Designed miniproteins, single chains. Designs and how they scored, part 49

Each design is a single chain, and the fold is of that chain. pLDDT is the mean over its residues in the fold that is shown.

## One batch from the design tools (miniprotein)

Design m1683
Fold by ESMFold2-Fast:
Structure m1683 (fold): chain A 90 residues (1-90)
Amino acid sequence: SEEDIIETLKNIAQGLLELAKRGMLSPEAQELAERILKIIDDPSLTVEQIKERVKELLDEVAKRHPGLQPLVDIIKTVIDNNKKVTLGPL
Protein backbone atom coordinates (compact mmCIF):
# COMPACT_ATOMS: atom_id res chain seq x y z
CA SER A 1 0.00 0.00 0.00
CA GLU A 2 1.07 3.65 -0.24
CA GLU A 3 1.20 3.84 3.57
CA ASP A 4 3.72 0.96 3.49
CA ILE A 5 5.92 3.03 1.13
CA ILE A 6 5.90 5.96 3.59
CA GLU A 7 6.74 3.62 6.51
CA THR A 8 9.63 2.11 4.49
CA LEU A 9 10.95 5.61 3.62
CA LYS A 10 10.78 6.58 7.32
CA ASN A 11 12.65 3.40 8.31
CA ILE A 12 15.36 4.07 5.68
CA ALA A 13 15.80 7.70 6.81
CA GLN A 14 15.91 6.69 10.51
CA GLY A 15 18.46 3.93 9.70
CA LEU A 16 20.65 6.46 7.87
CA LEU A 17 20.48 8.86 10.85
CA GLU A 18 21.52 5.99 13.19
CA LEU A 19 24.56 5.37 10.93
CA ALA A 20 25.31 9.12 11.01
CA LYS A 21 25.32 9.08 14.86
CA ARG A 22 28.01 6.37 14.66
CA GLY A 23 30.11 8.43 12.22
CA MET A 24 29.44 5.94 9.39
CA LEU A 25 27.63 8.31 7.02
CA SER A 26 28.65 11.35 4.96
CA PRO A 27 27.22 14.77 5.96
CA GLU A 28 25.45 14.89 2.56
CA ALA A 29 23.70 11.53 3.15
CA GLN A 30 22.75 12.66 6.70
CA GLU A 31 21.21 15.86 5.24
CA LEU A 32 19.27 13.76 2.69
CA ALA A 33 17.86 11.57 5.50
CA GLU A 34 16.91 14.63 7.62
CA ARG A 35 15.15 16.28 4.63
CA ILE A 36 13.21 13.07 3.84
CA LEU A 37 11.95 12.94 7.46
CA LYS A 38 10.85 16.61 7.27
CA ILE A 39 8.81 15.84 4.13
CA ILE A 40 7.22 12.74 5.75
CA ASP A 41 6.46 14.66 8.99
CA ASP A 42 4.59 17.46 7.11
CA PRO A 43 0.91 16.91 8.06
CA SER A 44 -0.31 19.07 5.12
CA LEU A 45 1.03 16.62 2.49
CA THR A 46 -0.83 13.63 1.03
CA VAL A 47 1.03 10.33 0.40
CA GLU A 48 1.19 11.21 -3.34
CA GLN A 49 2.64 14.68 -2.54
CA ILE A 50 5.21 13.10 -0.16
CA LYS A 51 6.30 10.71 -2.96
CA GLU A 52 6.59 13.62 -5.44
CA ARG A 53 8.55 15.84 -2.99
CA VAL A 54 10.95 13.01 -2.09
CA LYS A 55 11.56 12.26 -5.80
CA GLU A 56 12.33 15.97 -6.43
CA LEU A 57 14.74 15.96 -3.46
CA LEU A 58 16.44 12.77 -4.73
CA ASP A 59 16.97 14.28 -8.22
CA GLU A 60 18.41 17.47 -6.64
CA VAL A 61 20.77 15.52 -4.35
CA ALA A 62 21.98 13.14 -7.11
CA LYS A 63 22.90 16.13 -9.33
CA ARG A 64 24.85 17.85 -6.51
CA HIS A 65 26.39 14.66 -5.02
CA PRO A 66 26.79 11.92 -7.68
CA GLY A 67 28.41 9.62 -5.07
CA LEU A 68 24.95 9.29 -3.45
CA GLN A 69 23.42 7.84 -6.66
CA PRO A 70 23.27 4.23 -5.28
CA LEU A 71 21.37 5.42 -2.20
CA VAL A 72 19.08 7.59 -4.39
CA ASP A 73 18.34 4.55 -6.61
CA ILE A 74 17.37 2.42 -3.57
CA ILE A 75 14.99 5.11 -2.27
CA LYS A 76 13.44 5.60 -5.75
CA THR A 77 12.81 1.82 -5.91
CA VAL A 78 10.95 2.04 -2.56
CA ILE A 79 8.74 4.89 -3.85
CA ASP A 80 7.86 2.95 -7.03
CA ASN A 81 6.88 -0.26 -5.13
CA ASN A 82 3.24 -1.19 -4.38
CA LYS A 83 4.21 -3.51 -1.47
CA LYS A 84 6.03 -2.95 1.82
CA VAL A 85 9.74 -3.68 1.41
CA THR A 86 11.85 -4.66 4.43
CA LEU A 87 15.41 -3.55 3.62
CA GLY A 88 16.91 -4.16 7.09
CA PRO A 89 19.71 -1.92 8.40
CA LEU A 90 21.44 0.10 5.66
Scores: mean pLDDT 78

Design m1684
Fold by ESMFold2-Fast:
Structure m1684 (fold): chain A 114 residues (1-114)
Amino acid sequence: SMEEERLRRALEEIRRELRAYAEENAGLTDLEKAKAALAELARRMAEIARAHGEAARELAEGFELIAEGLETGDKEKLEEGLIKVALFLGKLYGKVDEEKIKEKSKEIADEVVA
């Protein structure tokens, strides 16, 4: 019950930050600036998840890996981070297709980190 409340709160804060980011960066067309902004967003999402304690630990670790992968051009870290976030959210919403998550995470990492 308390763990579920903490997870719901973390997701609400993440949704608010995503909306604020989208509004602030609506005109961003430069790919390198977009990658830098996304890395900063991922760091912020990780901080929000960390603040909500152990229940959101995997989510925080996933966002930290996404940020590091984007910052360093490490496709494997970006892929791992995407998988962690997607599996966490999928389990929370009762919908998990692990193989599809892995396939899509690899596709995204390959497209974003050239």
Scores: mean pLDDT 76

Design m1685
Fold by ESMFold2-Fast:
Structure m1685 (fold): chain A 79 residues (1-79)
Amino acid sequence: APVTLVARVPVADLTPGLSPEEATRLAREAAREVSAELPAEIEVEREGDSLVITVTAPDLETAKRALVRVVTRASERAA
């Protein structure tokens, strides 16, 4: 059965000094790209000063890879 991972990422942990609005935009861009690269459905929502990233994939390993790739790519673009 498909697995769903939900991660709450404080914007400060992604990149110091980054606005939550800009962090959300960069994370959504990264999620769109990663969804094309891996068989994963990725949603990004903003909750205050945090991002909530929801990944649904056919297995836990794929879900973890997608989540790590989204966070890493968003952080790199914010730097």
Scores: mean pLDDT 83

Design m1686
Fold by ESMFold2-Fast:
Structure m1686 (fold): chain A 108 residues (1-108)
Amino acid sequence: KPEFNEELAVKYFEEWIEDPSDLTPLYKAAVELSYATALSRETVERLIRRQIGKTLREVGEYLLTLPPRTILVSAISTPTILKPLLSFPLIEALRPQLDAETVARIES
């Protein structure tokens, strides 16, 4: 059974935040986070691939379609590391591209 690798997920999110137009790190981070959810890796990979070439706003909106439990589980298991990456820096990096309702859904 594949195991969630926290350090690797953090590294991939850091790489994606530095260049949000490169979806490769985001895709890799999503694969790692899929191990912490009920979604299959294949399902997460397929959903990410369908969003390649979308705008940063659309990528942010797509990320919100991932189970809220993925973000919540990451925040619970690694609150000092993954929560700032998934909640604060991710929201702040995407905030100019997202509407207020979308931001509120991430923050709830």
Scores: mean pLDDT 50

Design m1687
Fold by ESMFold2-Fast:
Structure m1687 (fold): chain A 91 residues (1-91)
Amino acid sequence: HMKKMIEKIKKYIEEGNTAPFISLVYLLENEGISIEEFLKDPEKSLEKLLKSRKEREELHPSEIETLRKIVEKFKKALEEGLDVDEIVKKE
C-alpha cells in the first residue's frame, strides 16, 4: 500500500539510513519532490531532480549515471513486489 511505503521511507530518512534509494529520496525531498511523487513515477522524479541540479550547476555526468541505476533497481524491486524493508536490506 502506497501510504505504508511512504511512512516506512520517512522513518528510514529520519534514522539516517544510507541505502542508495533512501539517500536519493532524501535528496528529492530537499528539491521539493515528494516521496509519493517518486513512488508513482521514479523516472519522472529523477528528471525533475536533474533539471533542478543543472540550474544550480551541481550536475556531474557520473552522478547522473549512478542515480539512473538506483532508479532502475528500485523500479525492478517494486515490479517484483518487494516492500521497502526488503529493498533496504538488499542494498
Scores: mean pLDDT 77

Design m1688
Fold by ESMFold2-Fast:
Structure m1688 (fold): chain A 97 residues (1-97)
Amino acid sequence: SLEELKGLLEAVIENLEKAKRAIEAGDERKAVLYLTAAMINLIAAELLAPEEALPELEKIKELIKEAMRALDAGDKEKAIEYLRKAIEEGRRLLEKL
């Protein structure tokens, strides 16, 4: 349902914001936990999403993957930048739903 999709997308955004704060605090373990939670909720959102929303969800997924790659490489600033973009895209999609 649309209500369930909105709830999942809100959970994605919340976990990405928590991940960003964890990276800023130097808590890499919590950052990975929150990024993993965001990905799980995003995959669930894709299963409920109308076809029109799939390209935007895929863009959010790729931004999260880029943030994870940057974090794994030790580039915290780049990871935060990708997370900010993912949060912005998620909020835009949520507004359209």
Scores: mean pLDDT 90

Design m1689
Fold by ESMFold2-Fast:
Structure m1689 (fold): chain A 64 residues (1-64)
Amino acid sequence: KKSEILRKKIDEEINEIKKLADEGKFAPYTGRELRKRAIEISLEAYKEAGDEEGVKTAENLLKS
């Protein structure tokens, strides 16, 4: 499914952004704030793609 490819891509992007934030290279976010922001972006992308499972996963991560 297209949603599966999108999910893997988003996971890779989140990990890369988090790594940059942890190295202090991504301002103005802290590592924790950047993680929440990345999840928000993923949630928006999943909603646009119509991936209900992805939306639920992102919401759970955002709440945790």
Scores: mean pLDDT 69

Design m1690
Fold by ESMFold2-Fast:
Structure m1690 (fold): chain A 75 residues (1-75)
Amino acid sequence: SVEAAKKAAKDTLQFIKDFAEKNYPKEYAERIKNIIDETLKRLDENPDASLEEIRQIMLETARKISEIEEEYKKS
């Protein structure tokens, strides 16, 4: 269901946020946290989002986080 997908998305975002705080230097952790907080806001401000829209939001968020992770690996 859409509700189950939204809950799973939020749970995943909280997990990634916690992981970033524990495993990344502060500057990278804060950037990841900002992306996650923006994504959580987008999900909350779009209560009628479809399952596909939720998936697209999560894919976009994952891409942004991956860019930060790649930057960190090269530092």
Scores: mean pLDDT 87

Design m1691
Fold by ESMFold2-Fast:
Structure m1691 (fold): chain A 71 residues (1-71)
Amino acid sequence: AAEIERAVEAAVRAAARRAAAETGLSEEEVIERGRAHAAALGAFASTLSPEEQERLLALARADRAAAEALA
């Protein structure tokens, strides 16, 4: 479990480094803003039923696929 969390943290830090280079922000600022956004999304998601959560995940996958198709 901790190993998966560390792998996710490493991936987040790598993504934050790339985003910081693109935006001119520090890595810590990017991570901090990302955490605030994730916390807000998590709080919203916790109000949803399991069916609504599954639907939200399906929409997120569709949005990602649409973004890929536009690239």
Scores: mean pLDDT 65

Design m1692
Fold by ESMFold2-Fast:
Formats: structure tokens, sequence, C-alpha cells
Structure m1692 (fold): chain A 90 residues (1-90)
């Protein structure tokens, strides 16, 4: 998990942007999903309805609890990875 966070923290600021989160999800799903499919997986894993507008943003808001800055710290990242792996049966 630590190595995975460091891999996707491309700017080294200790946070993952929404774009980096989507790249992480692409990695976890084997790289075969489109951006729209990745946003759907993100929303579903966080308990959001992916058919509703803003589902990916609401999913991000659920993980980005502290300050809602549109970025995930390491603790929020661990929660995201745990939920996504559970959703995908990994």
Amino acid sequence: IDALFARFDGDGDGYLSTAEVLELLRYLTGGSLSGAELERVFAEAMGEDPSKPGAARRAMDRVDRDGRNGRLDRAEFVELVTRVRAHLGL
C-alpha cells in the first residue's frame, strides 16, 4: 500500500488528485477500463449511484473527508483501495 501510494503521488505532495485516483483504479482493474468505466467503479465502490451526475465527485467527497480539498491523503487512500478491492472481489 505505501509503495502503491508513492507510485501514484506523482507530484510528491503527499496527496492524490482525482486524476491520480483514476489512474490507480485503472491499475487495480488491469488497465482495460475507459475513463467513464473507472469513474463508475470509483462511485460504486464508495456506495454512490454511478448513473447519477456527479457520482465520481460524491465518491471523492466521501473519501476526502478532511477539508474536502479534492485530494486524498494516505489514510483516505488506504480506505479507497480497501473499498475498491472489496467491490472487485480482490
Scores: mean pLDDT 69

Design m1693
Fold by ESMFold2-Fast:
Structure m1693 (fold): chain A 81 residues (1-81)
Amino acid sequence: SSLEEEADRLQREFLRLVAEAERLDLSPEQRAKIAELSAEFQRLARETRRALEEGDEERARKLLEKMRSIIEQLREIVEAA
């Protein structure tokens, strides 16, 4: 799939995980970590959109890899709850 399709898939998964976390009885420490990861994801998503608009596929791939790492960390917290 295209890099834009990957970015869209990660954004959709991010929104799903954040919504799921809101329904969970998480510790203050877990909620703080989710807030930190969410802020980082939103920053990376903005940078990825810019890279894609500029046609910088190499930069977009590196940013998508970082976004994927954050999704995995969010999933670990949510699924362990």
Scores: mean pLDDT 89

Design m1694
Fold by ESMFold2-Fast:
Structure m1694 (fold): chain A 93 residues (1-93)
Amino acid sequence: DKEKEEKAMKTLDKIVEAVKEAEKSGEASELEKKFLKAYEEKDYDKALELLREIAASSGTTLGKAETIEEVKEILAEVYEQDEKAKELAEKAA
């Protein structure tokens, strides 16, 4: 659904902004830096894999905890809707 895609993109944009701000201040983790690089290179598959790792990790900062929980929910829905998502979900499980 278009509305779900728009919400996913807005959440992703928030995360990208939070990671960029953390990188600018020198507070970004290695996983966050790898995620940002993959996203900037338009390797969205790699970016989503790294985002899942970040969301599963304790002590990693993507801004507020609320954002991480929204990301997990949206990622699960996006992965379910994509043919590629089933393959990625199997590798991430």
Scores: mean pLDDT 61

Design m1695
Fold by ESMFold2-Fast:
Structure m1695 (fold): chain A 114 residues (1-114)
Amino acid sequence: SNLERKKRLVDLAIDEFGRLFDVDLQRKVAAGEITPEEAARLRALVDESLENIRKELHKFLEENPDATWDEILKKFEEIARKEEQRLVEAGVDPQLAKVIRDSFIDTFKLIRDL
């Protein structure tokens, strides 16, 4: 169904972001830019944010099965901004939280445009 396809693309974007984020964290640890403990903490916080985005966006799609990609992107951006705030409240540097938020949005746009 169109709804199932939209959910699948959302899941693909979230899963791909998580994979790329893990690779980036591993490279930063290898370069001595962050500690393994800092990387593990940040990964856990980001994984929670990705799960929150997935759940809220799936709920939005179930309530709005005919939503356009522009409407889905707008909803994703709203959720991503809430997750940025949650990361800052959890002690993530505000500039880093913003970069993570922008990367969430950019990855979603890339998958949408495939």
Scores: mean pLDDT 87

Design m1696
Fold by ESMFold2-Fast:
Structure m1696 (fold): chain A 74 residues (1-74)
Amino acid sequence: SAEELIKRAEKLIKEATELLKQVPAKNVPKAVGLVLRGLGDLVQARLTGSKEAAERAVRSAEEAVKEIKEIIKE
């Protein structure tokens, strides 16, 4: 459901935001952009109940988490 996707996106955005505290912003411009896009889609999903917006928010947040973790690891 859209509500479950919204919850997943919120959790992933929170994780990405916490991980961003561990790296210099100049090293993660793509991840910062993905978090901002995910936040926009999350707001749209919450206001409209759009499953598509919720799915976009999840995808952006998952990619942001992945990008930051790869930079932290290396």
Scores: mean pLDDT 82

Design m1697
Fold by ESMFold2-Fast:
Structure m1697 (fold): chain A 83 residues (1-83)
Amino acid sequence: MIKEITDLLDRAIELARQGKVKEAAELLKKAAFLISDMFPESVPKMIGIILRIIGLEQDGSLTPQDIIDEANQLKNIVDENLK
């Protein structure tokens, strides 16, 4: 549901701003999987985003800004596909 995805992305951004990067990454990944289910054509982009976030998290390099940037990209993908 679009509202659930938007709420997850907004919450991920808020958690990232609070420095709760791990919790924010979990919500971002959840939103990306939901977007993939709703818009199958977006699956390659969603996989790329998920793998990037997982890689940065494993390397300890994931920043709040990375979460915010990817969350905004996911919001744009949702908006583009709603037309």
Scores: mean pLDDT 80

Design m1698
Fold by ESMFold2-Fast:
Parts: C-alpha cells; sequence; structure tokens
Structure m1698 (fold): chain A 98 residues (1-98)
C-alpha cells in the first residue's frame, strides 16, 4: 500500500515539476497540492512544500512563498534531513522582497 501511494505521490510531483517548467504556474500548484494531500512521508512533503514555495515566488505571492519555504525547512529539521542551501537561499530572496 505505501509503495503504491509513494508512486502516486511521485507521479503527481513530476506532473507539477513539468507544469512549472512550462510556466503553467496554476497547474503546477494544483499538481503539487494533490501530491501533498497523498504524501505520508515528511521528506516527500518537504520537497513538495519547497516546489510550492518556488511556484508562488514566481507568481509574486511572497507570503505564500515564505509559508511553503518555512514549512519545507521545518519538516526537514523534524525528519532529521539536511536542509538544501537552495531552500535557504530562496527563503532569503522572499524575505528581502517583503
Amino acid sequence: MDEVLKTQVDNLYISGVLAFKRGDLQTAIDWFKRALSLSVDDGDKARVYFNLGQVYFKQGDLQQARFYFTRSIDLRRRSGGRIPQSVIDNLRRVDAKL
């Protein structure tokens, strides 16, 4: 059951990434939110939160971008995972514009 759910989350995440690369920001948000709703793993949730932060930043929604970047960092800390420098750098870019 967990492996099937993980595959569904990964497929939704990939769909979101592809939409983001095409510049279809709303479609990317929709796919990432679906991935998040099915995610049971904190690492998967953290990566989806990071990508949601990037999409909202590209839309100019700085408050949503900040929220999702901080959620990604918080989840990575709780799961014992390393926080990628790119997540910290993106949060700093948002804070500089607020």
Scores: mean pLDDT 82

Design m1699
Fold by ESMFold2-Fast:
Structure m1699 (fold): chain A 75 residues (1-75)
Amino acid sequence: MEEALKRFKEAVEKQVEEAKKEPEVVDAEVESVTLEDGVITVVIKVTYIENGKEKTETVTLSASVETAEAWVKEL
């Protein structure tokens, strides 16, 4: 369980780092990674430019622990 959570967090952090390389993205960071009631929730804060204006938005991704574990076990 915790190993799958760690792998999932690492994968998300890698994708966030790639997103920071996009011209419209000013900043992106993983705000939190939580495990509650068998659900892994990742909160990502993204600051980007839209129509010349800076916007900050929060993106929430959720996956069941079973889904995350299956994904890690198949690798």
Scores: mean pLDDT 73

Design m1700
Fold by ESMFold2-Fast:
Structure m1700 (fold): chain A 85 residues (1-85)
Amino acid sequence: KREEIEKKLKELEEKLRELEEKLGKKHREVGEAEAEVGLLYALLGDLEKARKELEEGFEAMISSAKNEEEKKILEEAKKAILEKL
């Protein structure tokens, strides 16, 4: 269902812009939305955009991590996902 993924991607990109305006680029919720956009690009086969969005999303989540353990989990998740792209 490529068309459904493309529609969802467009809707998420619009939400991401709203979240960035409201919360700032380094907020955890912005990072989560950006990572989801990256995963949708990966499903569409756009691996370059997927990598960029995932890197930016995880960086935002890592910078807003509540503690060192959460930061470590996010860093490991970022590495695992990017290794598969």
Scores: mean pLDDT 82

Design m1701
Fold by ESMFold2-Fast:
Structure m1701 (fold): chain A 81 residues (1-81)
Amino acid sequence: MTLEEKVLLELARHGPQTVRELAERLGQSQSSVSRALNRLEKEGLVEKRPGKPPVYSLTEKGRERAGELAERLLAERQRRE
């Protein structure tokens, strides 16, 4: 699972979060999380609320993608091949 996918699932589970909060929850550097968020924002999957610090949340498209990822992970856990 990519860092981008982990960020989408984290935002889906716990709502809007800062780069620092995501980095701490995911055990990643803030720079790695910031790069993942920048890519997700360009793809229209997350939106950035301006502020100090800025807060990131899922778009409608991002919520759909996170749902697909959650279903895929649940299927992988149940189907032990």
Scores: mean pLDDT 80

Design m1702
Fold by ESMFold2-Fast:
Structure m1702 (fold): chain A 79 residues (1-79)
Amino acid sequence: SLLEQLRQRADQHAEEAQAHGQRADAILAEGDAKIKAAKTEAEKEKIRQEKQKQLIDEASKAAGHMGQLITDLSLAKAL
């Protein structure tokens, strides 16, 4: 049924959201450790910039997945 399909998709997206959260936490933890180990302000700044780019990339991937879900739901509504 359509209701069962929507439930399965919701469960899948919940798992994907948790995975993105875990990856973001890992990026932040790694960044903190590297900053603490860094000996110069230039090195610390480079690490901050790299971690910011990684977080933005993860957010972009998550947005892409949400966009596909919205498209699928819109098509289901139009039928």
Scores: mean pLDDT 75

Design m1703
Fold by ESMFold2-Fast:
Structure m1703 (fold): chain A 59 residues (1-59)
Amino acid sequence: MSLEELYELGKRLGAGELSDEEGNEVGGLMKRLISRVWMDDKEAREKLTALNKGALEGT
């Protein structure tokens, strides 16, 4: 999933447009990305930042 796709996914999350299934999948993705960021994974940090920025702008 690209940074642009993660940003758009975040915007849908912030707007409350995700189904319960999609919301659970995004929650699982965020938990995995957070775990990887704690392991100094720069790609995971960029992906988590894109998703969070989308969510803030979608609210």
Scores: mean pLDDT 79

Design m1704
Fold by ESMFold2-Fast:
Structure m1704 (fold): chain A 65 residues (1-65)
Amino acid sequence: SMAEKAEKQAKTLYEGGTTPENIAVAGQVLAMRGDLDSAEAIARFLEKLGYHELAKEVYEIIEKV
C-alpha cells in the first residue's frame, strides 16, 4: 500500500540521519499535494517515535486540504 511504502521511506530517511523536523516537512508537502495516505503514514511514524507535536503539524495540514 502507499501508506506502507511511505512508512518504509520515512524509516530509511530517519535511519540515514534525516531530522524528525525534515520528515515532518516531507509529510506536510505530501498532504498539500493531496497524498493524504502517505502524509498520514509519516505522521503515525513520527508519533511512534514520540514526536507528537511534529505529527500534529502534519495532521493539521491533512485536515485543511
Scores: mean pLDDT 85

Design m1705
Fold by ESMFold2-Fast:
Structure m1705 (fold): chain A 94 residues (1-94)
Amino acid sequence: SAKEEAVKYAALGQQYYAAGDLEKAAEYFEKAAKASPTDLEKAQALAALGIVYAQAGDLERARRYLERAIELAEKAGEEGRPVRELAEAALAEL
């Protein structure tokens, strides 16, 4: 299912990020965002993607992904609050 694919891609993104492979981390978090069936899951993947681009020094892409993560987290309501706060904090550090 799309949800199972999103979870697997997010896990791979996190694994590559932990290994310092920012290019593969971004690739898999992007796949996770595209496969995500809910606003909350998509916001989580986009927030991670924004953080990866910030670490890679691509501040323009980082800002775009973090702003999109905030929008989707707000649409998810109260359950989205932790992702929104994380993305807002990351955006403030750009």
Scores: mean pLDDT 89

Design m1706
Fold by ESMFold2-Fast:
Structure m1706 (fold): chain A 85 residues (1-85)
Amino acid sequence: SEEEIKKDLEDFEKLKKLVEELIKETPNEEDREAARELLEKAKEYLEKYKKDPSNKQYLRKAVVLLTAAALIAIGGQIDAELAKR
């Protein structure tokens, strides 16, 4: 439904904003760039989903890439904390 599509897009936008904040907090520039690249790919798949909302695979791929970006950003933060010790 159109309402379900709207909710999917709103949920993605909330997660995207959280991931963008995680990337800003990542101290290593290489990890920030890698996470930003995955974030941009996630946004590309979301745009494909907006053009073809019947193809849920585009949404799933966007979420997977967004999750990967978050994991790289978090991993960089963990590495920084371990180096601090």
Scores: mean pLDDT 84

Design m1707
Fold by ESMFold2-Fast:
Structure m1707 (fold): chain A 64 residues (1-64)
Amino acid sequence: DAAEEFERIKQEIKDKLLKAGLSEEKAERTAEIAASTYMALVQAGKPDEAERVREEIIKKALEE
């Protein structure tokens, strides 16, 4: 189920960002964007690009 997969990915990213010291609001927003973008690219048949973009979003958030 795409909705269950989205929530799982979002929670995983959010947890990682919180452990890295981001605020809850920033971690939630970033995780939602990253998970949404990842799912869209996977559904478009671009799993390699999905993983790369996910990493870029996380890295950018941690550099702010």
Scores: mean pLDDT 83

Design m1708
Fold by ESMFold2-Fast:
Structure m1708 (fold): chain A 76 residues (1-76)
Amino acid sequence: SSQTTQMVQNQVDTIQQGIDISRTQSPDQRRISSTSLVGRSDSLDSQMRSNPQIPQSIIDQVQQNRDQARQIVSDS
């Protein structure tokens, strides 16, 4: 449904905001914050996997957010 898509988009936007904030933090805080963001992205990816109504563009955004957060963890 459009409501489900909107809820997923809101979570994507919140995770992206979290990634932007994590980049301004100290290395130790950035690692902790980005690890949490990886977990949130993995949970959202799992929720989307059973829902055929979610557009591919949103799926791609979730995967990009997950990859960005994992990269920040690796670089911290």
Scores: mean pLDDT 84

Design m1709
Fold by ESMFold2-Fast:
Structure m1709 (fold): chain A 85 residues (1-85)
Amino acid sequence: MEKVLESLKKALEALKEEDWESFKKYLSLPFMAYQFMALAGEKPSEELIEGFNEIIKTLEEQGKFEEATALRQTLLMWDPNVKLA
């Protein structure tokens, strides 16, 4: 989990720098972990959910409402019970 959370932090840092390629690159591992947890019937960690919520908030603060909505909908598709901001 440590590497997943580290990658999530790097994704958020890249997003704040408006580095879309690095953001997508670093987001891939946290998203893959989220999908695998959902497929295994496991509840995502609170830290992973908090990280995704920070990304959604940052996207909205940058006026990227379409991307924020798409991410929120995708996370809910994999786990309908996930608590998002």
Scores: mean pLDDT 82

Design m1710
Fold by ESMFold2-Fast:
Structure m1710 (fold): chain A 75 residues (1-75)
Amino acid sequence: MEEVEELKKKAEEALKEGNFEQALDYISRLIELGDYETALELGMKLLRATKDKDVPVELVNRLIGNILRAIGDLL
């Protein structure tokens, strides 16, 4: 799963850099590829990273939507 591993690495790097919008884009791509477990893991990390930070409501809504979709496809 070469593309999944690359996206996971890029998402983790974006999270480390505080680039939440880019991290969310990589998480969305992981969902498109069907790796719901990795997308859920990274989505939860992103949600924790945005705690007490001023982030756009649109970003939070997209993140919650992606988390719910990943959970629904896993369960």
Scores: mean pLDDT 77

Design m1711
Fold by ESMFold2-Fast:
Structure m1711 (fold): chain A 81 residues (1-81)
Amino acid sequence: SALEEAIALLREEADRFRREEHDGLTAALLYMLADELRKHPELDVAAAREAILATLREEGVPEAVLARTDALLQRVEALVA
């Protein structure tokens, strides 16, 4: 299903942030979103995307991380729309 594809995508990219970029914060937020989306399939992904990006900006993550995370979450949003 589109939901299962979105959850798999979130987990795959979270693993990549953790393993390849050593970015534990972005990885944790993406794992959290994947878990919440599985528990609550009607979760507003657009609102979650804005909240995650706001958190990452406040924590001062690099612009490249913000851009990559935004693009990923837009793909997730499109899958569950």
Scores: mean pLDDT 87

Design m1712
Fold by ESMFold2-Fast:
Formats: sequence, structure tokens, C-alpha cells
Structure m1712 (fold): chain A 85 residues (1-85)
Amino acid sequence: PRQLLLATVRVAEPPAVGTPVEIVATAPDGTVHRLAGRVVGTNPELRLAGIAADAPWGAAGERYELEVTLPDGTVVRTTGLVEAA
């Protein structure tokens, strides 16, 4: 089964679907993972971008603290959830 780390970030100008992002994900046990993710959806009216990254080491239902770095250098903090996809 495929495991995905999913998150939503609020940004003034959401980047296009397919845009690569860098993720630093901190697990509940304090383990830090560096991931490559992508924008998978946007809602420009709400200034939201949906982010996904492969997380084969994650268990479904785990919450991660995320720092997401956009291509313009903007860093946003959010919480991500591991889901089976």
C-alpha cells in the first residue's frame, strides 16, 4: 500500500499544481525526515495549497510537524497527516 504525507498550507499566492516543495517533517517520536513533495491542489480564493509527499516509513494516522519551503523561499509551518492512498 502507498503511504502519503498530506498537508494544507496557507499562502498569499498558491503555486500551481505539480510545483515541487521541500519538506522537513518531524515525527511524533522526534525523528526528522527531509522529503521532496509537490502541490497537489489549490484553492486561490482561500489562499490554500494542498501538499503531498511519499512517506513509506509512516504509519497511517500519524501526525507530523512540517516546515514546507516553496520555490520562492517562503517557509510555512503546518501539520501533516500520513494516509494510505
Scores: mean pLDDT 80

Design m1713
Fold by ESMFold2-Fast:
Parts: sequence; structure tokens; C-alpha cells
Structure m1713 (fold): chain A 92 residues (1-92)
Amino acid sequence: MPSQDELLKEALEQFEKFKKKHVENAKKYVPDRVEEIEKELDKLYEEVKKELEKLKAEGKLTPRVVAQTLAAFSIEMTGIFTDTLLEKKKEE
């Protein structure tokens, strides 16, 4: 019990830092697309939060699991940023 809350808090803080960095890059290089990128990153953040909260509730949250989850979702964040930056979406 004692470390589950700490692991969740640390994980979410790291993910927020990564999200903010991607938003700042968008503002610098593609300011016209920043709103779209931010919305997609917010959706991804909610998915990360739900997954980590579920693992915490099951008592399965460990530093290894946190690292794996953050790595996977960091790859997804990079994909969102890259696709939006290159304007490859069909909905455009």
C-alpha cells in the first residue's frame, strides 16, 4: 500500500513533463497545429492515467511497470506529434 500512491504520482508527473515538451515544440515549429496536438496529447494522458490507476487499484504498480507504461505512451505521443506536424491525416 505505502508506495502505490507515490509511484502513480511520479508516473503522472513525468508524463505531464513529456506532454508539455511536445506542446512547446509544436508552438515553436507548427503554431497553427498546436491546438490539435494538445487535444490528442490530452486524450493520451487520460488513457495513461486510467491504466496506471487500474494497476494501482490491483496492487500491481511497480517501478518496472511504470517505466514500461511511460515508455509505451511516450512513443504514442511522438507519433501524434509527428503525424500532426507532417499533416498526413486524411481528415485535414
Scores: mean pLDDT 73

Design m1714
Fold by ESMFold2-Fast:
Structure m1714 (fold): chain A 63 residues (1-63)
Amino acid sequence: MREEAIRLIQERSGLSREEAERVIRLIKEGREDQAGALLMNRGGLSAEEARALIEEVKRLLGL
């Protein structure tokens, strides 16, 4: 669910709620490259960590 995905992003990356919501929006729009870049540049995640988090979020959203 959306709230679980927001919390997961915040716990893994330290991003704000608004930034986590932007990540979810980008994933839902199929803009995974942009979502990954945001997680890496703002959240401090590695490319592998960002990819793994995106896949976890997609599962929570039923994608």
Scores: mean pLDDT 86

Design m1715
Fold by ESMFold2-Fast:
Structure m1715 (fold): chain A 100 residues (1-100)
Amino acid sequence: LTPELKKALEEVKKLIDEFLKRPITSVEDAKQLLEELINKIRELAKKYGFSEGVERGLLLDAVAYLIEKYKNPELRDIAAELLGISKETLDRIIKNRPKL
């Protein structure tokens, strides 16, 4: 990993750790939390000058990690909607991503 990408991944982890402290009591809470996360990742990618491909990779990693840690099935559905893809497509992207 480049030093910039390593720093970005550390910042993403800190963002997710902060978001995990927020309670999700409604679909609206989940949607707002995911929208805030997506916007923060986009800001981070712009800050580091990353390509759209790297930005999308960071978004998918962050969303996958958040879904795993929250263990809330509604988050997966909302994430697929916000990313503009089907749940089946999201599951395939997460499953078939190359692991470093």
Scores: mean pLDDT 73

Design m1716
Fold by ESMFold2-Fast:
Structure m1716 (fold): chain A 82 residues (1-82)
Amino acid sequence: SLPTVSATQNKDGTLTLSVTGDAAHVKLSLTVQTEDGTTKSASVERDLKSGETATLTIKLDKPGEKFKVVSASIDYEPLPEP
């Protein structure tokens, strides 16, 4: 089945991307551009067990800073059951 994906902009100045699903090898990448033209990027790659969550967080320079998503990629490769 397809994973559950969520994206949240937090009041503390962080942007969080989360993926939850079946056992899988997951690669998450996120690039954002702030209102002043600054680009911020983060990535994470890991193996998840069924029901585990992979979380990627980018911290903005100030809380409530306006930004746009330049790119977001989720690579989700199911792992065989043991």
Scores: mean pLDDT 75

